Designed miniproteins, single chains, continued (3). Designs and how they scored, part 16

Each design is a single chain, and the fold is of that chain. pLDDT is the mean over its residues in the fold that is shown.

## One batch from the design tools (miniprotein)

Design m8522
Fold by ESMFold2-Fast:
Structure m8522 (fold): chain A 91 residues (1-91)
Amino acid sequence: SEVEKLWEEIKPEMLEAYKTATPEARAKAAELFAKAKEAADAGDIEKGVKLVAEAYITLIEGSDLPEEVKKRLVEKVEKLAKLALEKLKEE
């Protein structure tokens, strides 16, 4: 629920990050998302979560968003990854 709420909060700005990200950043993020899917499909959900977070951070850093917005989004993505990893330890 907290993960879902944080996603809904950042979705509009993440969409803007994706739209304004350089082709190089989008290509790198796509590679990271593909690796995340491979890790998850192999049962390594922790690795999958970390790779998804890295992919989103790559898009944010490669975007034309203001520096303050980039820092805030990276912090929220890192928080989302930590929450997802904590939930995995409780299961």
Scores: mean pLDDT 84

Design m8523
Fold by ESMFold2-Fast:
Structure m8523 (fold): chain A 74 residues (1-74)
Amino acid sequence: AAARDEKEAQLLAEATRKFVEMLRSGAPEEEIEQLKEEYRKKMLEAGFSPEDAERILETAEKLARNALEDVAER
């Protein structure tokens, strides 16, 4: 079923956008940790395992940081 893949893609995209906004604005680590906790909770409520939730969050953060580094290097 595509429903799980669609929800994963949705949460990944939402988390990535929020990480980009927070990192670009220079938000403190406490706010970034709060964002991670909020999305981890949403992923667990959506039926993802803790391992999947962490993987999605790590991917979102890496994508956000890479996007900002690409802008800074170019």
Scores: mean pLDDT 78

Design m8524
Fold by ESMFold2-Fast:
Parts: C-alpha cells; structure tokens; sequence
Structure m8524 (fold): chain A 74 residues (1-74)
C-alpha cells in the first residue's frame, strides 16, 4: 500500500486533496521525493512520529486529524 492509498483509505476525514497537501509538506520536511508512491511500510521506517504530528496539524489545521494520522501510522 502506498502512502497516498494509506492516508485516503485508513484515516477517516482525509481525502485525496488533504492527503496530497500533507504528502507535499512531508516531502519538503523529510527530503523524500515522490512520497505518494512510497510504500507505507518504508515510510514508517523513516518517519519521526512527533514531526509527523506537528506537520499534519499545521497542514490540515486539525488536531483531531493529526492525532488520527499519527495513531494510524504507529
């Protein structure tokens, strides 16, 4: 499963537009090109969950969605 597929299928309230906005911000923060096509298992090995939570909250403007994303990835 790709990171894009994971966010759109496993996180309620995150559709394609929100997932792509978050992915773009994470690509810039972690320096990972084409993150949307990366496997979720590979992403889990590279991601810092605290940083993920901060970026998700900033990009999506929702503490609830940020927490749901961190819990889903953990």
Amino acid sequence: MTVLEFLTTKVPGVGEEKALKLIEALEKTFGIPNLKEMSIEEFKKLVNLATLGVIAKEVLESSELARAIVEAVR
Scores: mean pLDDT 84

Design m8525
Fold by ESMFold2-Fast:
Structure m8525 (fold): chain A 101 residues (1-101)
Amino acid sequence: MLTEEQVRLVVDGVLDAAIAYAERLGMEETVKELRKLKEQADQMTPLERLRLAIEFFDKLIEKVKEYAEKHGLPKEERDELIRDFQNARDLLTLLLEEVES
């Protein structure tokens, strides 16, 4: 069973990884949104935090798809990047199921 502190650490870690990727890609507005999400998460229950993070990752995946198309990234690189974000989103979903149990 995951503690509230463990859930917080995992969500923070996933958000930090997403921020690092967005910074490397020059997605300044996405970086700002992710940082605000992390700050908001500090005031939320573990359940609310996970739901908010999942919702934001769904939006982030769509923005990454748009970014890849706009900048002409090779299909393989685009698919790999999208897969990495989908894997992170799936991890958050598994944590949500664990917390709701």
Scores: mean pLDDT 74

Design m8526
Fold by ESMFold2-Fast:
Structure m8526 (fold): chain A 62 residues (1-62)
Amino acid sequence: LSEEERLEVAIAGVLVDAWMRDPTLTDEQLEELAREEGRRRGASDAVVDRAVARVRRSLEAA
């Protein structure tokens, strides 16, 4: 896996864990959490956006 792919999966995992603990989290709150986690890990905005899109798709399928 590339470093970008690793960061995307790691950020997505944090978002899924947060949603599982509190499924009332809004899309805006998940985006904010993703931006904070991305900044902490040094991920680009593109990687953060992909992580958010991945999580939204997963939650819609659940």
Scores: mean pLDDT 80

Design m8527
Fold by ESMFold2-Fast:
Structure m8527 (fold): chain A 76 residues (1-76)
Amino acid sequence: PTEVLAQEVREVEKGEKITLSGTAAPGTRVLVQLTDENGEVVAEQTVVAGPDGSFSATFTAPESGRYTATALGHTA
């Protein structure tokens, strides 16, 4: 099943970096999506949790506004 591993809401300026970090089982594939205030996915990345379970993804804001970064993992 797919589960939400981490989620953050940030207000940023255009060109600012948004970083989402979290933990999952080592080797888990994590889909990280950046969603704007209208619920539209504006960027996404797939990362793999390291041997300690840590992951992170960084996005650049395309416009000033409020964004939601969400990490989705497939639970074994």
Scores: mean pLDDT 81

Design m8528
Fold by ESMFold2-Fast:
Structure m8528 (fold): chain A 89 residues (1-89)
Amino acid sequence: GLVVKVEYDPKTNTVTITVTSLDYGEADRIEVTLLDASGKVLHKEVLPKAGSETQTVVVQLPERVDKVIAKAKGLESGEEVTKEVTGKP
């Protein structure tokens, strides 16, 4: 399973995403997509295989948004987790 934590700092327009894959027996590459409330893609990247390791990615957004929708998808497992975070801490 995927464990996903998302934090958004509206003062710096920085999104911090922490992803942990609990299946260390399989290499599951994680695709992270950040969207605004309208579904516009703000950022998309593929992280290296997670296994049992926790990976953290820090993304500087080009503009301040009221809501960030973060999607994490395991490319090998097909598992998807979506988290929404508002621009207020």
Scores: mean pLDDT 74

Design m8529
Fold by ESMFold2-Fast:
Structure m8529 (fold): chain A 90 residues (1-90)
Amino acid sequence: SEIEKLLESLSVEAKKYLKKKVQELLEEFNKLFADKSLSKEEQIAALKKKTAALIEEIKNDPSLTEEEKEKMIAIIKAEEAKLIAALEEA
């Protein structure tokens, strides 16, 4: 896939950084999925808010190149889409 090619093209350090951000998104997803007090719409909204916060952290990181930022944002958005689909199918 195009996302797999983007991931493979990242430096070792950029991959480590991205892995931490993806892990934070997965942890948020697991918390939201376990929270039976939230509606599906509220779970999706909260996940989108977390994704937006992670994207802003990437955009504002001066240690990353613009190319690395664009690739990381694309990968994070692809992961968000998969997690939203999982919430919608539940």
Scores: mean pLDDT 87

Design m8530
Fold by ESMFold2-Fast:
Structure m8530 (fold): chain A 100 residues (1-100)
Amino acid sequence: SSSSQQQGQQYHIQGQDIIQDSTQQIRDMVSRGESDQRRMDIIQDTIRQVTNIYDQIRSITDPTTSRIFGQTFRNRIIQNGSLVSDQIAQQAQQQMDQRF
């Protein structure tokens, strides 16, 4: 329904905001020369939060809309992983492929 799609869109925006904040934190950490471990912690926390949001989206929206939103989250998180290392990008991809 339109109300379910609207609620799904709100969760999608929330997930995008979390990913955007994560991206900025990682860029700032890279600029400061902070450890890969701290950057990895941000990626893992982002995956956890976005997976939880995606589960909410899946419970209230149709499978097609859920897939589109999930693919957006997946692509953005993998890009964030690549800012840390290829290995983290691969781990993020594997986790996202299982969920999205």
Scores: mean pLDDT 78

Design m8531
Fold by ESMFold2-Fast:
Structure m8531 (fold): chain A 85 residues (1-85)
Amino acid sequence: EDARLGAIAEAVFRETARLVRARGLPGDDEVARLLEQAGRAAGQGDWDTAQKLEDQARKVAEESGALQTFLEAVAQAQARVAAAE
């Protein structure tokens, strides 16, 4: 039950990190690293840590001027994971 939700969340974070890293914009490596950590936390059922790491990734993207591309990557990752279900 919770393990399936954690696996889905981990997949979304992992795919978002992959999409962000593939863009090669300044700050993308740090954003991707934070998202990978958020995915691991979500996979372990630690939703509070996952949310804090996601918020930190969003903040780094905003400070780098890449907030819009970050939000697009999140939406694309969510759509891809949903389509794979």
Scores: mean pLDDT 79

Design m8532
Fold by ESMFold2-Fast:
Structure m8532 (fold): chain A 74 residues (1-74)
Amino acid sequence: MAELQEQRVALEQQLAAAGDDATLNLLGELERAGVDIDAQRKALDAHLAAVGAPAEVRAAVHQLLDLRAQIAAL
């Protein structure tokens, strides 16, 4: 758990530092609404494609969702 939580915090800080508030806001809203990880991934993929997000941002978001899925499965 500790390693996954550390990676999650680091990725969230990286996204915040990148200034992508729209993606972070969407992530937070989906998590608070209790949307499952698969539905969150689909919604975020559509959002990132629509805004033409850089590959690094897309990779970080997918990694964050993978970490959230692993944490939720525990």
Scores: mean pLDDT 74

Design m8533
Fold by ESMFold2-Fast:
Structure m8533 (fold): chain A 80 residues (1-80)
Amino acid sequence: EELLKKGDEYEGKGSEAALRGDLRTAIENYLKAGKYYYESGDYDKAIEAFEKAIRLAQLSGDTEMAEEAKKYLEEVKKKK
């Protein structure tokens, strides 16, 4: 429950940053959200958060963050 709450917290921060056009901060917060959702066992929310991070990283041209998010997404898929 604490991990799920942290996931929701970082997901919210990611959404707020994205609305401001702060793509780097949005990506970082979505990656944190995905990691907390993964640790909580909420794989569907983890997948959603990592997919949001991938999309924004691709839009910003941040290939390193896109690859990091893809790596985490594949880890979640192995557990689901």
Scores: mean pLDDT 85

Design m8534
Fold by ESMFold2-Fast:
Formats: sequence, C-alpha cells, structure tokens
Structure m8534 (fold): chain A 69 residues (1-69)
Amino acid sequence: LAAVEKEIENMTIDQLKKKLIELADKLGKVTHATATLIRAIGYEFEGKTDEAKKLLRDSILELLKELLS
C-alpha cells in the first residue's frame, strides 16, 4: 500500500483519471468511476485542484482495497 500511495501521489490529474477508469473497468464499477470523474471535473472548474486530486486518489485506493480483498 505505501508503494502504491507514493505512485498515486506523483500522478497528474489526467493519470489519476486513467487509473480510476482502468481499475473500475477491472472491477465492473464504471458507473461509480463516472460519478467520481464528474465531481473531480467540478472541483477543477472551481480551481480546487488539490480537492480533485484527493477525491481521485481516495477513489483509486478504495477500488484497490476491493481488488486486494
């Protein structure tokens, strides 16, 4: 987890979006990922880049925990 968290921390918003969709597709959770992406785009539009990145990272970690379970 620590190694994965470091990798995610260094990702751009576009890389985080790609990783979220990739994991969601693998787990059959594309609808959930789409909702998360829309919220992240909303944060970006408001200039809240750190909030957008946190939302994407938290969602990726949640999907990774399900994948590892």
Scores: mean pLDDT 80

Design m8535
Fold by ESMFold2-Fast:
Structure m8535 (fold): chain A 87 residues (1-87)
Amino acid sequence: SLAERAIKLLEETKEAIKKGDVEKAKELMGEAARTLLLLEAETNGVKVTDEDLKKAEEHGRKLAEEGVKHPELAVEALEREIEAIKA
């Protein structure tokens, strides 16, 4: 499911941030943001364009870039997001 994929990507993003792997964190968070947008669209029956997906991915990459500067806070934020998806 999209929810399971999003959780997996967010868990992998946490590991990349903990390891200080900036490029891997950006790649994974970009894909996570894209997947979360698809999950939101599926849940609410809204249309998503390729441009929307590209913007979500770009936003995710920027979040990871900022997150690696504050790894403990970034990991806590990702844990909260994972728990919200599981709810």
Scores: mean pLDDT 87

Design m8536
Fold by ESMFold2-Fast:
Structure m8536 (fold): chain A 72 residues (1-72)
Amino acid sequence: FTFTPEERADLVAGAEGTIEDLEKAVKEKAKPSTIANLSTAARLQIIALEVAGDTETAERFKKRLDEVEKKA
């Protein structure tokens, strides 16, 4: 896979937004299906970051996702 700097930045922004939405959903006690869908989307975006070669950002997001899921 070949990613432009702009595409890579978009992947980072997308993953960050999804994790923020997930953190908010957990705090607001959203439906389990909503939390599950956001968690799945975040996992897919983290995989995309790993494929794009941004492993440091992916690892940071994995830790953040694990912390949120532990609270859910």
Scores: mean pLDDT 80

Design m8537
Fold by ESMFold2-Fast:
Structure m8537 (fold): chain A 101 residues (1-101)
Amino acid sequence: VSDEEVEAFVNEALANNAKATSVAERRLIEIRGFASPEIGIEAAIEVLKLEPLSPIVFDGDYAAILTRKDGRDVLLVASTSEEPIPLETIRRLTKQVLDAV
């Protein structure tokens, strides 16, 4: 995918999140503080009943997967750290998952 498509996806997901009243309405979900990012992703998929669309992509201490819920694309981004995931990292992971679909 192009960098413009990645930026558009991330910006739309964040705009949707700003208007969301619950986690189920979010299009981008950050998962933080798990022993491994894969464990965090697996837990979120199970709890939120998400359908995987891509494989899990790993990038250092981060992981991401594209999922779907009720016809909506939902990006999961996970980190072992409790700190907010940098926007640059979210964009890089978004490109990797969209390329993997």
Scores: mean pLDDT 81

Design m8538
Fold by ESMFold2-Fast:
Structure m8538 (fold): chain A 96 residues (1-96)
Amino acid sequence: MDEKRFQAYLDALRSLARIAEHEGKLELAEEIREDLEEIKTLEEARDELSEYLSTLLKAPAIEESATPSQIASRYTAGVLRRIGDEIQAELEKRRA
């Protein structure tokens, strides 16, 4: 179970690095990739993922007891919220 959670955290971090790269945040994408090379414990992976989720997607922090499915759901919710925020910002620009 812990190996699956650890791998899910690492996979989510890789996805966040890709999202940062697509948004032109190349320095942030490289920082995430460097952290991935240094992460050796499940706790470190969880803490780094929580920080980047709050920074990039404004998603809630990951709980210590979170399952891979809960992590995936939170990550997806964070991505959807960010896309919604971007759409809202564009609509506000058009009204100005």
Scores: mean pLDDT 69

Design m8539
Fold by ESMFold2-Fast:
Structure m8539 (fold): chain A 67 residues (1-67)
Amino acid sequence: SEYEKKLKEIVSSLTKDSKGIILQEYDEEKNVITGVEVKEVKNREEIVEAAELMREYYGEEPVVVAK
């Protein structure tokens, strides 16, 4: 899908210095988180870009992993 393609592009640009973002899978009927996936971003600009792509194509907001 398009969002998977965009996410793979972002992830492939990451380096070993990257910070993580947590993507949460959510069951809206049960109002619970059913899964988590960690995607890495290397700086604030990459975090913003990843978040915008997730909202645009996936409809979800990533959570940034604090250091």
Scores: mean pLDDT 52

Design m8540
Fold by ESMFold2-Fast:
Structure m8540 (fold): chain A 77 residues (1-77)
Amino acid sequence: LEEAIENVRKAVEDLAKRLGLTPEQLEKLREFAKKNPNPTIEQVEKLRKELGLEDVPVSDIRMLVSALGRLIELEKA
């Protein structure tokens, strides 16, 4: 269980670094994931623009939000 949480956390951090996200941007994505477990394309597009991540594909942002949502669930369990 701890191993699974660590693996997901590392994968999220690695992906965020590859996409050029700052820790602050990643934290905002985490907050968004807490409020929106199944976000719309429009919500993800707005978040992407607010964070200055227009060069990052919306699919990658959705993948990060999904992974962060899963990580939040694992941390609560």
Scores: mean pLDDT 77

Design m8541
Fold by ESMFold2-Fast:
Structure m8541 (fold): chain A 94 residues (1-94)
Amino acid sequence: MPSLEEVREQLRRELAETEELLAKRGDAFLLELARAVARLALEQKEREERRKRGVKFPEEEEAAFERRVALMREALAAVAAGRLDEARALLARL
């Protein structure tokens, strides 16, 4: 399993490549979505690593993170359904 540092470096590289491709296409919204997904995925990875080290998160912090994950899932579902305006509104709440 790669280290957190290796995962961060790989995500930064993949994001930069994706940003260049999306910028060439003029898809500003898809670029913002890709960045938000990558940030949330990295945060979840960091939380899992801290949990493995015996860190206990306060209930309110867990609830806040779960709400952000739920909003992201709703935004991705809206994108899949072609409802881009709804997806933008959900992404803005992250």
Scores: mean pLDDT 77

Design m8542
Fold by ESMFold2-Fast:
Structure m8542 (fold): chain A 57 residues (1-57)
Amino acid sequence: AEEFAESAEKATRNGLALLEEQGVRYTPEERERLIEKARENGKKAYEDFVAQQKAAA
């Protein structure tokens, strides 16, 4: 569900903030791209999780 995408987005935002504190710089476009990719990966992880649940039954 949506929760995996939200979790991935939150983790990515926190990671980017930590890296920026260390002096790494991102453009707004790069940040947006990374967040969108994280959400897509989160949705895929949910689909994989559901498939594992069906296999375990």
Scores: mean pLDDT 76

Design m8543
Fold by ESMFold2-Fast:
Structure m8543 (fold): chain A 107 residues (1-107)
Amino acid sequence: FVEARKIETDEEAEEVIEEIERLLRAAGVSDAFVETVRELLRLVIEEEKDADKRSEFLQTALFLARLLAEGRITLDQFVAALETQVRDVIPNPSPRLLALLAELRAL
């Protein structure tokens, strides 16, 4: 599967998102949580126009998902780190993105 490297195409981005979903499921999180993370990742890619920032964001999200699957961070730490990365990439998130972040905190 896709390892940590620069993500340059939409196809590569979807493959990384699919690997993140697989790792989240392996960590035992709910289907609702996985679906919310998938939508969040896709929306960040849609809203961010800088390819380097999108690649860095997805690489970081993948790294966080691996840490969660390995039991090295808690679910709360994963959510907090992911929210920090989203706000770093998109300082003024859309209402849709803010709603997805709120859902993740509630799950």
Scores: mean pLDDT 80

Design m8544
Fold by ESMFold2-Fast:
Structure m8544 (fold): chain A 86 residues (1-86)
Amino acid sequence: GREEVIADAREALANLPASREKALKQLKEKGAPEEDVKKFEELAELTEKILQSIIEGASAKELAERTGIPLSTAREIVREIRELEK
């Protein structure tokens, strides 16, 4: 249900800094290009904004405005989250 989805999102958000640091360290140790490291950091920031929006019950429009993603993409994300709430 919705409470379980919010609990999972809160746990993911709490764990995100440690997971981000570990993944960045592994990418740098493997000699990943600087552009790939930057893309990963941008994706991690986007993930944080999405998780926060899930916790707040944000609309697709609000998610798009907060993240800069296309409204069509934000609608798909919100739809998938609502399916998990069933």
Scores: mean pLDDT 81

Design m8545
Fold by ESMFold2-Fast:
Structure m8545 (fold): chain A 73 residues (1-73)
Amino acid sequence: PVEEARRVAEEAEDVARRAFASGTPRAEALGQVLLEAAAAIRRSIEYGDLEQARKGAETARRAVEEAEAALAA
């Protein structure tokens, strides 16, 4: 539960770093979304709100998939 959400936050942060490194405006925008999603997950974990952390992880997973697709193109 908490470990899964933390891993998704870490994955989102890693993909965001790669997106910023690509230097395209779209990838930079996706990177920003991923960093904000990761921060939201971490805050939910800090507050003990496991339901919000789980929902945040689901949302972040979709954003990661979108960013990976954009970076692969």
Scores: mean pLDDT 82

Design m8546
Fold by ESMFold2-Fast:
Order: structure tokens, then C-alpha cells, then sequence
Structure m8546 (fold): chain A 88 residues (1-88)
């Protein structure tokens, strides 16, 4: 049976993946949309790391940064990458 803490971690992970998916699917996101979505992903990843899912949080941030770079949001991607490095 899934514990309350394990369930909460899965919810945070699912939300982070949804935001990454949204960012990837938006045809022409504004820099403001990219920044807001990145901020939500960073918050969710930090919570996962605090719950002991640090390696998973790092992977989520790296995936988000990759999508941001692919979309041309280099400065936002660098900020997200810095958050991933902070968790190492």
C-alpha cells in the first residue's frame, strides 16, 4: 500500500512532468510563460528533493532545462540548470 508521503511524492513528480509536457507542447510560448512554468517545475523539484527524491528532482530539472533550450529560452534554461547543480 502506498504511504501518504510516497503518494505525495508521486503527485509532485506527476505535476512536474505535466508542466514539462505543457512547455514542450506549446507552439510559441512567451518568455513569461517559460519563466512561470520553469518556476513551478523548480518548486516541485525542490519539494521532491526535500522528501528524499533528490536524484529524481535533478533529472526533472535537467529535462526541463533541455526543453527550455530547445525552445530558445537559454537564460531560463541556465537558471533551471543552476538549481539542478545546487541539489548535487
Amino acid sequence: MVSEEEFEAEVLRALALIYIGILKSIKNPSEEDAERTADKIVELARKLAEMGYRDEAIRILQDAASVLREKGFTEVAERVEAEAERLK
Scores: mean pLDDT 84

Design m8547
Fold by ESMFold2-Fast:
Structure m8547 (fold): chain A 72 residues (1-72)
Amino acid sequence: MELSPEQKAAIQAEGVRLVLEEGVPQSAAARRLARRYGVPQSTASRLISEALEPLAEERARRLREEQEERER
């Protein structure tokens, strides 16, 4: 049971939307997408995590820059 690239992209796009726009916890988003696409919750959670990781890193970088500016 390997997901097509199109299904993976759809799960990641919906997951990012649910977490960032709707404020849904990642675990709840993973459960919803697992039901919608007929995949294990662990698979949905991993795909959402992979899609959110670049955005989380950029946010963490900005927070570090603001902290450094306050200490100078």
Scores: mean pLDDT 73

Design m8548
Fold by ESMFold2-Fast:
Structure m8548 (fold): chain A 63 residues (1-63)
Amino acid sequence: RQALIDAAHDLTGIPRAVLAKLSTADVQQYKDVAEALSAKTAAGTLTDADIEAAVATAKSLGL
């Protein structure tokens, strides 16, 4: 759990204390979305729809 919170914090910049309030599954989901967004950015394939989907996911998790 701590390693997942640390990885999510390093990837997204969200404070560890905020991430610690989420379930392990919610932290994992947010990390997975952020990793996918980062990979698309590096590949030059990032779209507005990808950003909107990531924002919707963060909002659904209370972030």
Scores: mean pLDDT 71

Design m8549
Fold by ESMFold2-Fast:
Order: C-alpha cells, then structure tokens, then sequence
Structure m8549 (fold): chain A 68 residues (1-68)
C-alpha cells in the first residue's frame, strides 16, 4: 500500500543516516538529531498515516534510550 511504501521509505532513510554516522564518526547526539529531523519531516508530510506515526514513535523512543 502507499502507506506501507512511505513507512519503508522512512526506514531506508534512517538506515542511510545510521550508515553515514558510522562513516563520518558522528556523536550519538548528532545521530539522534539527524534521525529526529528526518522522522519529523516524514510525519509532517503524511499526517494521516497512522502506521508511520507508530513507527516514528518507536524510532524516537529507541534513539532516546541510546543517548541517555
């Protein structure tokens, strides 16, 4: 579905950010900031995609636990 395609696109973008962070040696704080910016961008563009919002909340929760 179009909703699932948007979720998959977000996961691919997050994966790309994680890969770039390893290549550039970003801090956990910078990685969190970059992932949060991308997640917020996707949610803003797709406000009615409830599956995306659930995945977004899960990603941010995992990142918050990592940088504590």
Amino acid sequence: SAEDEVVQALLEEVSAIVKESKEKGWSEEELYKRIKEKVDEFVAKHPDNLKLKSVAKWIIKEMEELVK
Scores: mean pLDDT 85

Design m8550
Fold by ESMFold2-Fast:
Order: structure tokens, then sequence, then C-alpha cells
Structure m8550 (fold): chain A 104 residues (1-104)
């Protein structure tokens, strides 16, 4: 679980800095932790990715938003029966859709 939390924190920091390479690596580490620790790991990682998406939304950074949403989708796919994760994926998709409309 510590690895999932650390990966979540790294996603948030990479999103704040707009460092796409660090963000991709942090998401990869979050997915590995989720596969290792199951639903709880996926939830922690997805919450971090969603925080990164909120940062991207506030900054108008479409690339960070797309990467964080893709991470959330992959995390939610690891626990398809987890209602909280499915709701989070839905909300993340709506946020990216809105961001795409305002950044046209």
Amino acid sequence: MEEAREAAERIVEAAKSGDLEKLKEAIREALEAARRYGEEGARIAAEGAFEGLKIAFKQGNLEVAELTLEGIRELAALAPDNLELQILEGLAGIMLGVLKLVTR
C-alpha cells in the first residue's frame, strides 16, 4: 500500500509541474502497485490520478488531463465491480470532456 500512496503522490507532483515523462512513469508505478495490492491499491492510485486531473483542469493542461484519465481508466478496469472506481472514471471522463470544450 505504501507504494500505491507514493505513486499517487508522484502523479500529483508531476501534474503540478507538467512533467509528462514523470507523470507517465508515476502512472505506470501506480498500475503496478494496484495489480499487486488489489482494489485498495487501485483506489489509492485512482484518487491520486483524479487529483492530478483536477490540477490539469485548473491549469488548462490537456495533455496532463488525458494521461491522468487514461491512468484512471486502466485502474478502474482492474476492479470492474468496484462502484467507487467506476464512478470516479465517469467523473474523470466528464472533466476531460469539459476541458476539451474550453481549450478549443
Scores: mean pLDDT 84

Design m8551
Fold by ESMFold2-Fast:
Structure m8551 (fold): chain A 55 residues (1-55)
Amino acid sequence: GKVLVSLIDDKYVIKALSEAVLGNLSSAKEKTLKAGETLVDSSNPEILKGEAVLL
């Protein structure tokens, strides 16, 4: 899947354009994001399945 990653106010804002799997989250080891879902985390996410586009 495709994920947009932005750094806003020292937090990582991660928006999924299509399904992706993220790791290294502060709240979970792994999380699946569906298309249109947004996650905000203080830790830099690892993209386990998908690709990141930095904004």
Scores: mean pLDDT 78

Design m8552
Fold by ESMFold2-Fast:
Structure m8552 (fold): chain A 112 residues (1-112)
Amino acid sequence: SKEEKIKIIEEAKKKLLELLKLEEENTEENRKKAEELYKEILENSSEELLRYLEILALLAGHYVSREKLEPEEAIEKAKQILIDYINEKASEEEKELVERAEKLIEEAKEKE
């Protein structure tokens, strides 16, 4: 259902923010914690959660690089766009961004 997809998107956003916070202080301890968290995410998450996490990361990266948004603000914007996409309320520009992210993820899986 749409409600179940939104819950998975919210969980993916929380995991992405946790990884971001560990990257804010680039210490050896934080790098090790980020690696452990990433491994836990890969081992314990559904394929759908991992896909949404990747889409959120790509969308947030777009807004950080092109619109110079702060990373936390970019992640929140990416979450809202993805929720709007699931609810069929996204603009044509937002739909294009999500579809482009999905295509990049599929192409990456075909190579390695």
Scores: mean pLDDT 82

Design m8553
Fold by ESMFold2-Fast:
Structure m8553 (fold): chain A 83 residues (1-83)
Amino acid sequence: ATLEELIESILEYYKEVYNLSEEILEILRLGFLAQYYKQQNKEEEMKKLIEEAEKKIKEIRSKANEFEKKILDSIEDGIKSLK
């Protein structure tokens, strides 16, 4: 499987199990890609993905339900650990 196929499989699992919105799933996709680029020592690509994810988190936080806000908080903590 490709990296994209693995990420999509994980996102499909989260969508089905946790009933996450497409906006939250897109933020998760960016987070997984950022982690991958960190492991590949591609720090500039990682930083761009982190910036995109942080921007999207800020935009959708006000529209997120209580459970989704907890997921966003977890993603923000993960992103902070990559910096």
Scores: mean pLDDT 80

Design m8554
Fold by ESMFold2-Fast:
Structure m8554 (fold): chain A 85 residues (1-85)
Amino acid sequence: MVLNPLDSDEELLETVRELARKSPEELGQLTGEALRLLSSRYMFGQVSGEQYSRMNAILQTLLDNIDKPPEELTRIVEEKLRELS
């Protein structure tokens, strides 16, 4: 499974729901990889500064809350997605 920083909000949230319960360690690793991919895509002009800023904030929020219970983590990510819409 790959966490793609350019996936839709719904696909990102679905991945978070699945992995937060099944493997929070894997979710953390995939989120770190997604942040690196997002930075690379921004450096090569494949995403706008607005898209980069939004997704970076969402992925960083996910990492900052990775140790929280699955239901709380999912709620926090969903709220951040709505805030930045």
Scores: mean pLDDT 80

Design m8555
Fold by ESMFold2-Fast:
Structure m8555 (fold): chain A 79 residues (1-79)
Amino acid sequence: SSSQLQQTAELFREASRYAEEGNNEEAIKLLDEAAKVSPHPEGAQQVRDEVKRLLDEGNNELAAEVARKVSLHYESRAQ
């Protein structure tokens, strides 16, 4: 539903912000929530895993960028 797409977008957007701030613990929690709420669980899980891997590698800048782009994609689908 559009509400689930909107919620997923918001969670990825928040995860991006925390990743950019270097708060990896909070970013990971939000990524896990986004994967659970998403109406497309396989796609959201794949993105979650990719962003978590980038955070684990210390690439917070790219992790934040990927999460932000995905949040915009979910937002566009909700509208």
Scores: mean pLDDT 85

Design m8556
Fold by ESMFold2-Fast:
Structure m8556 (fold): chain A 76 residues (1-76)
Amino acid sequence: MQEAIDKAREVAYETFRKNVEDDGLPVDKAILLATRAAEETLRQEPSMSDSQIASSTSAIGIELSVLGIEEADKLA
């Protein structure tokens, strides 16, 4: 379970960085796309329930929102 969450977090962070740094997307849109990528990664784990996927996706989304605020401040 923790390894699947760590992998989803890594996928989300890479998706966020690529969308902001390479594609120039707005931070809020990049957070949305990265959060969806994390959810899709967690849905590939057969041992996780829908409630565990939702909880882990929410936690990663909060982490991405904090990162997004920090990155927006640096890019402004």
Scores: mean pLDDT 77

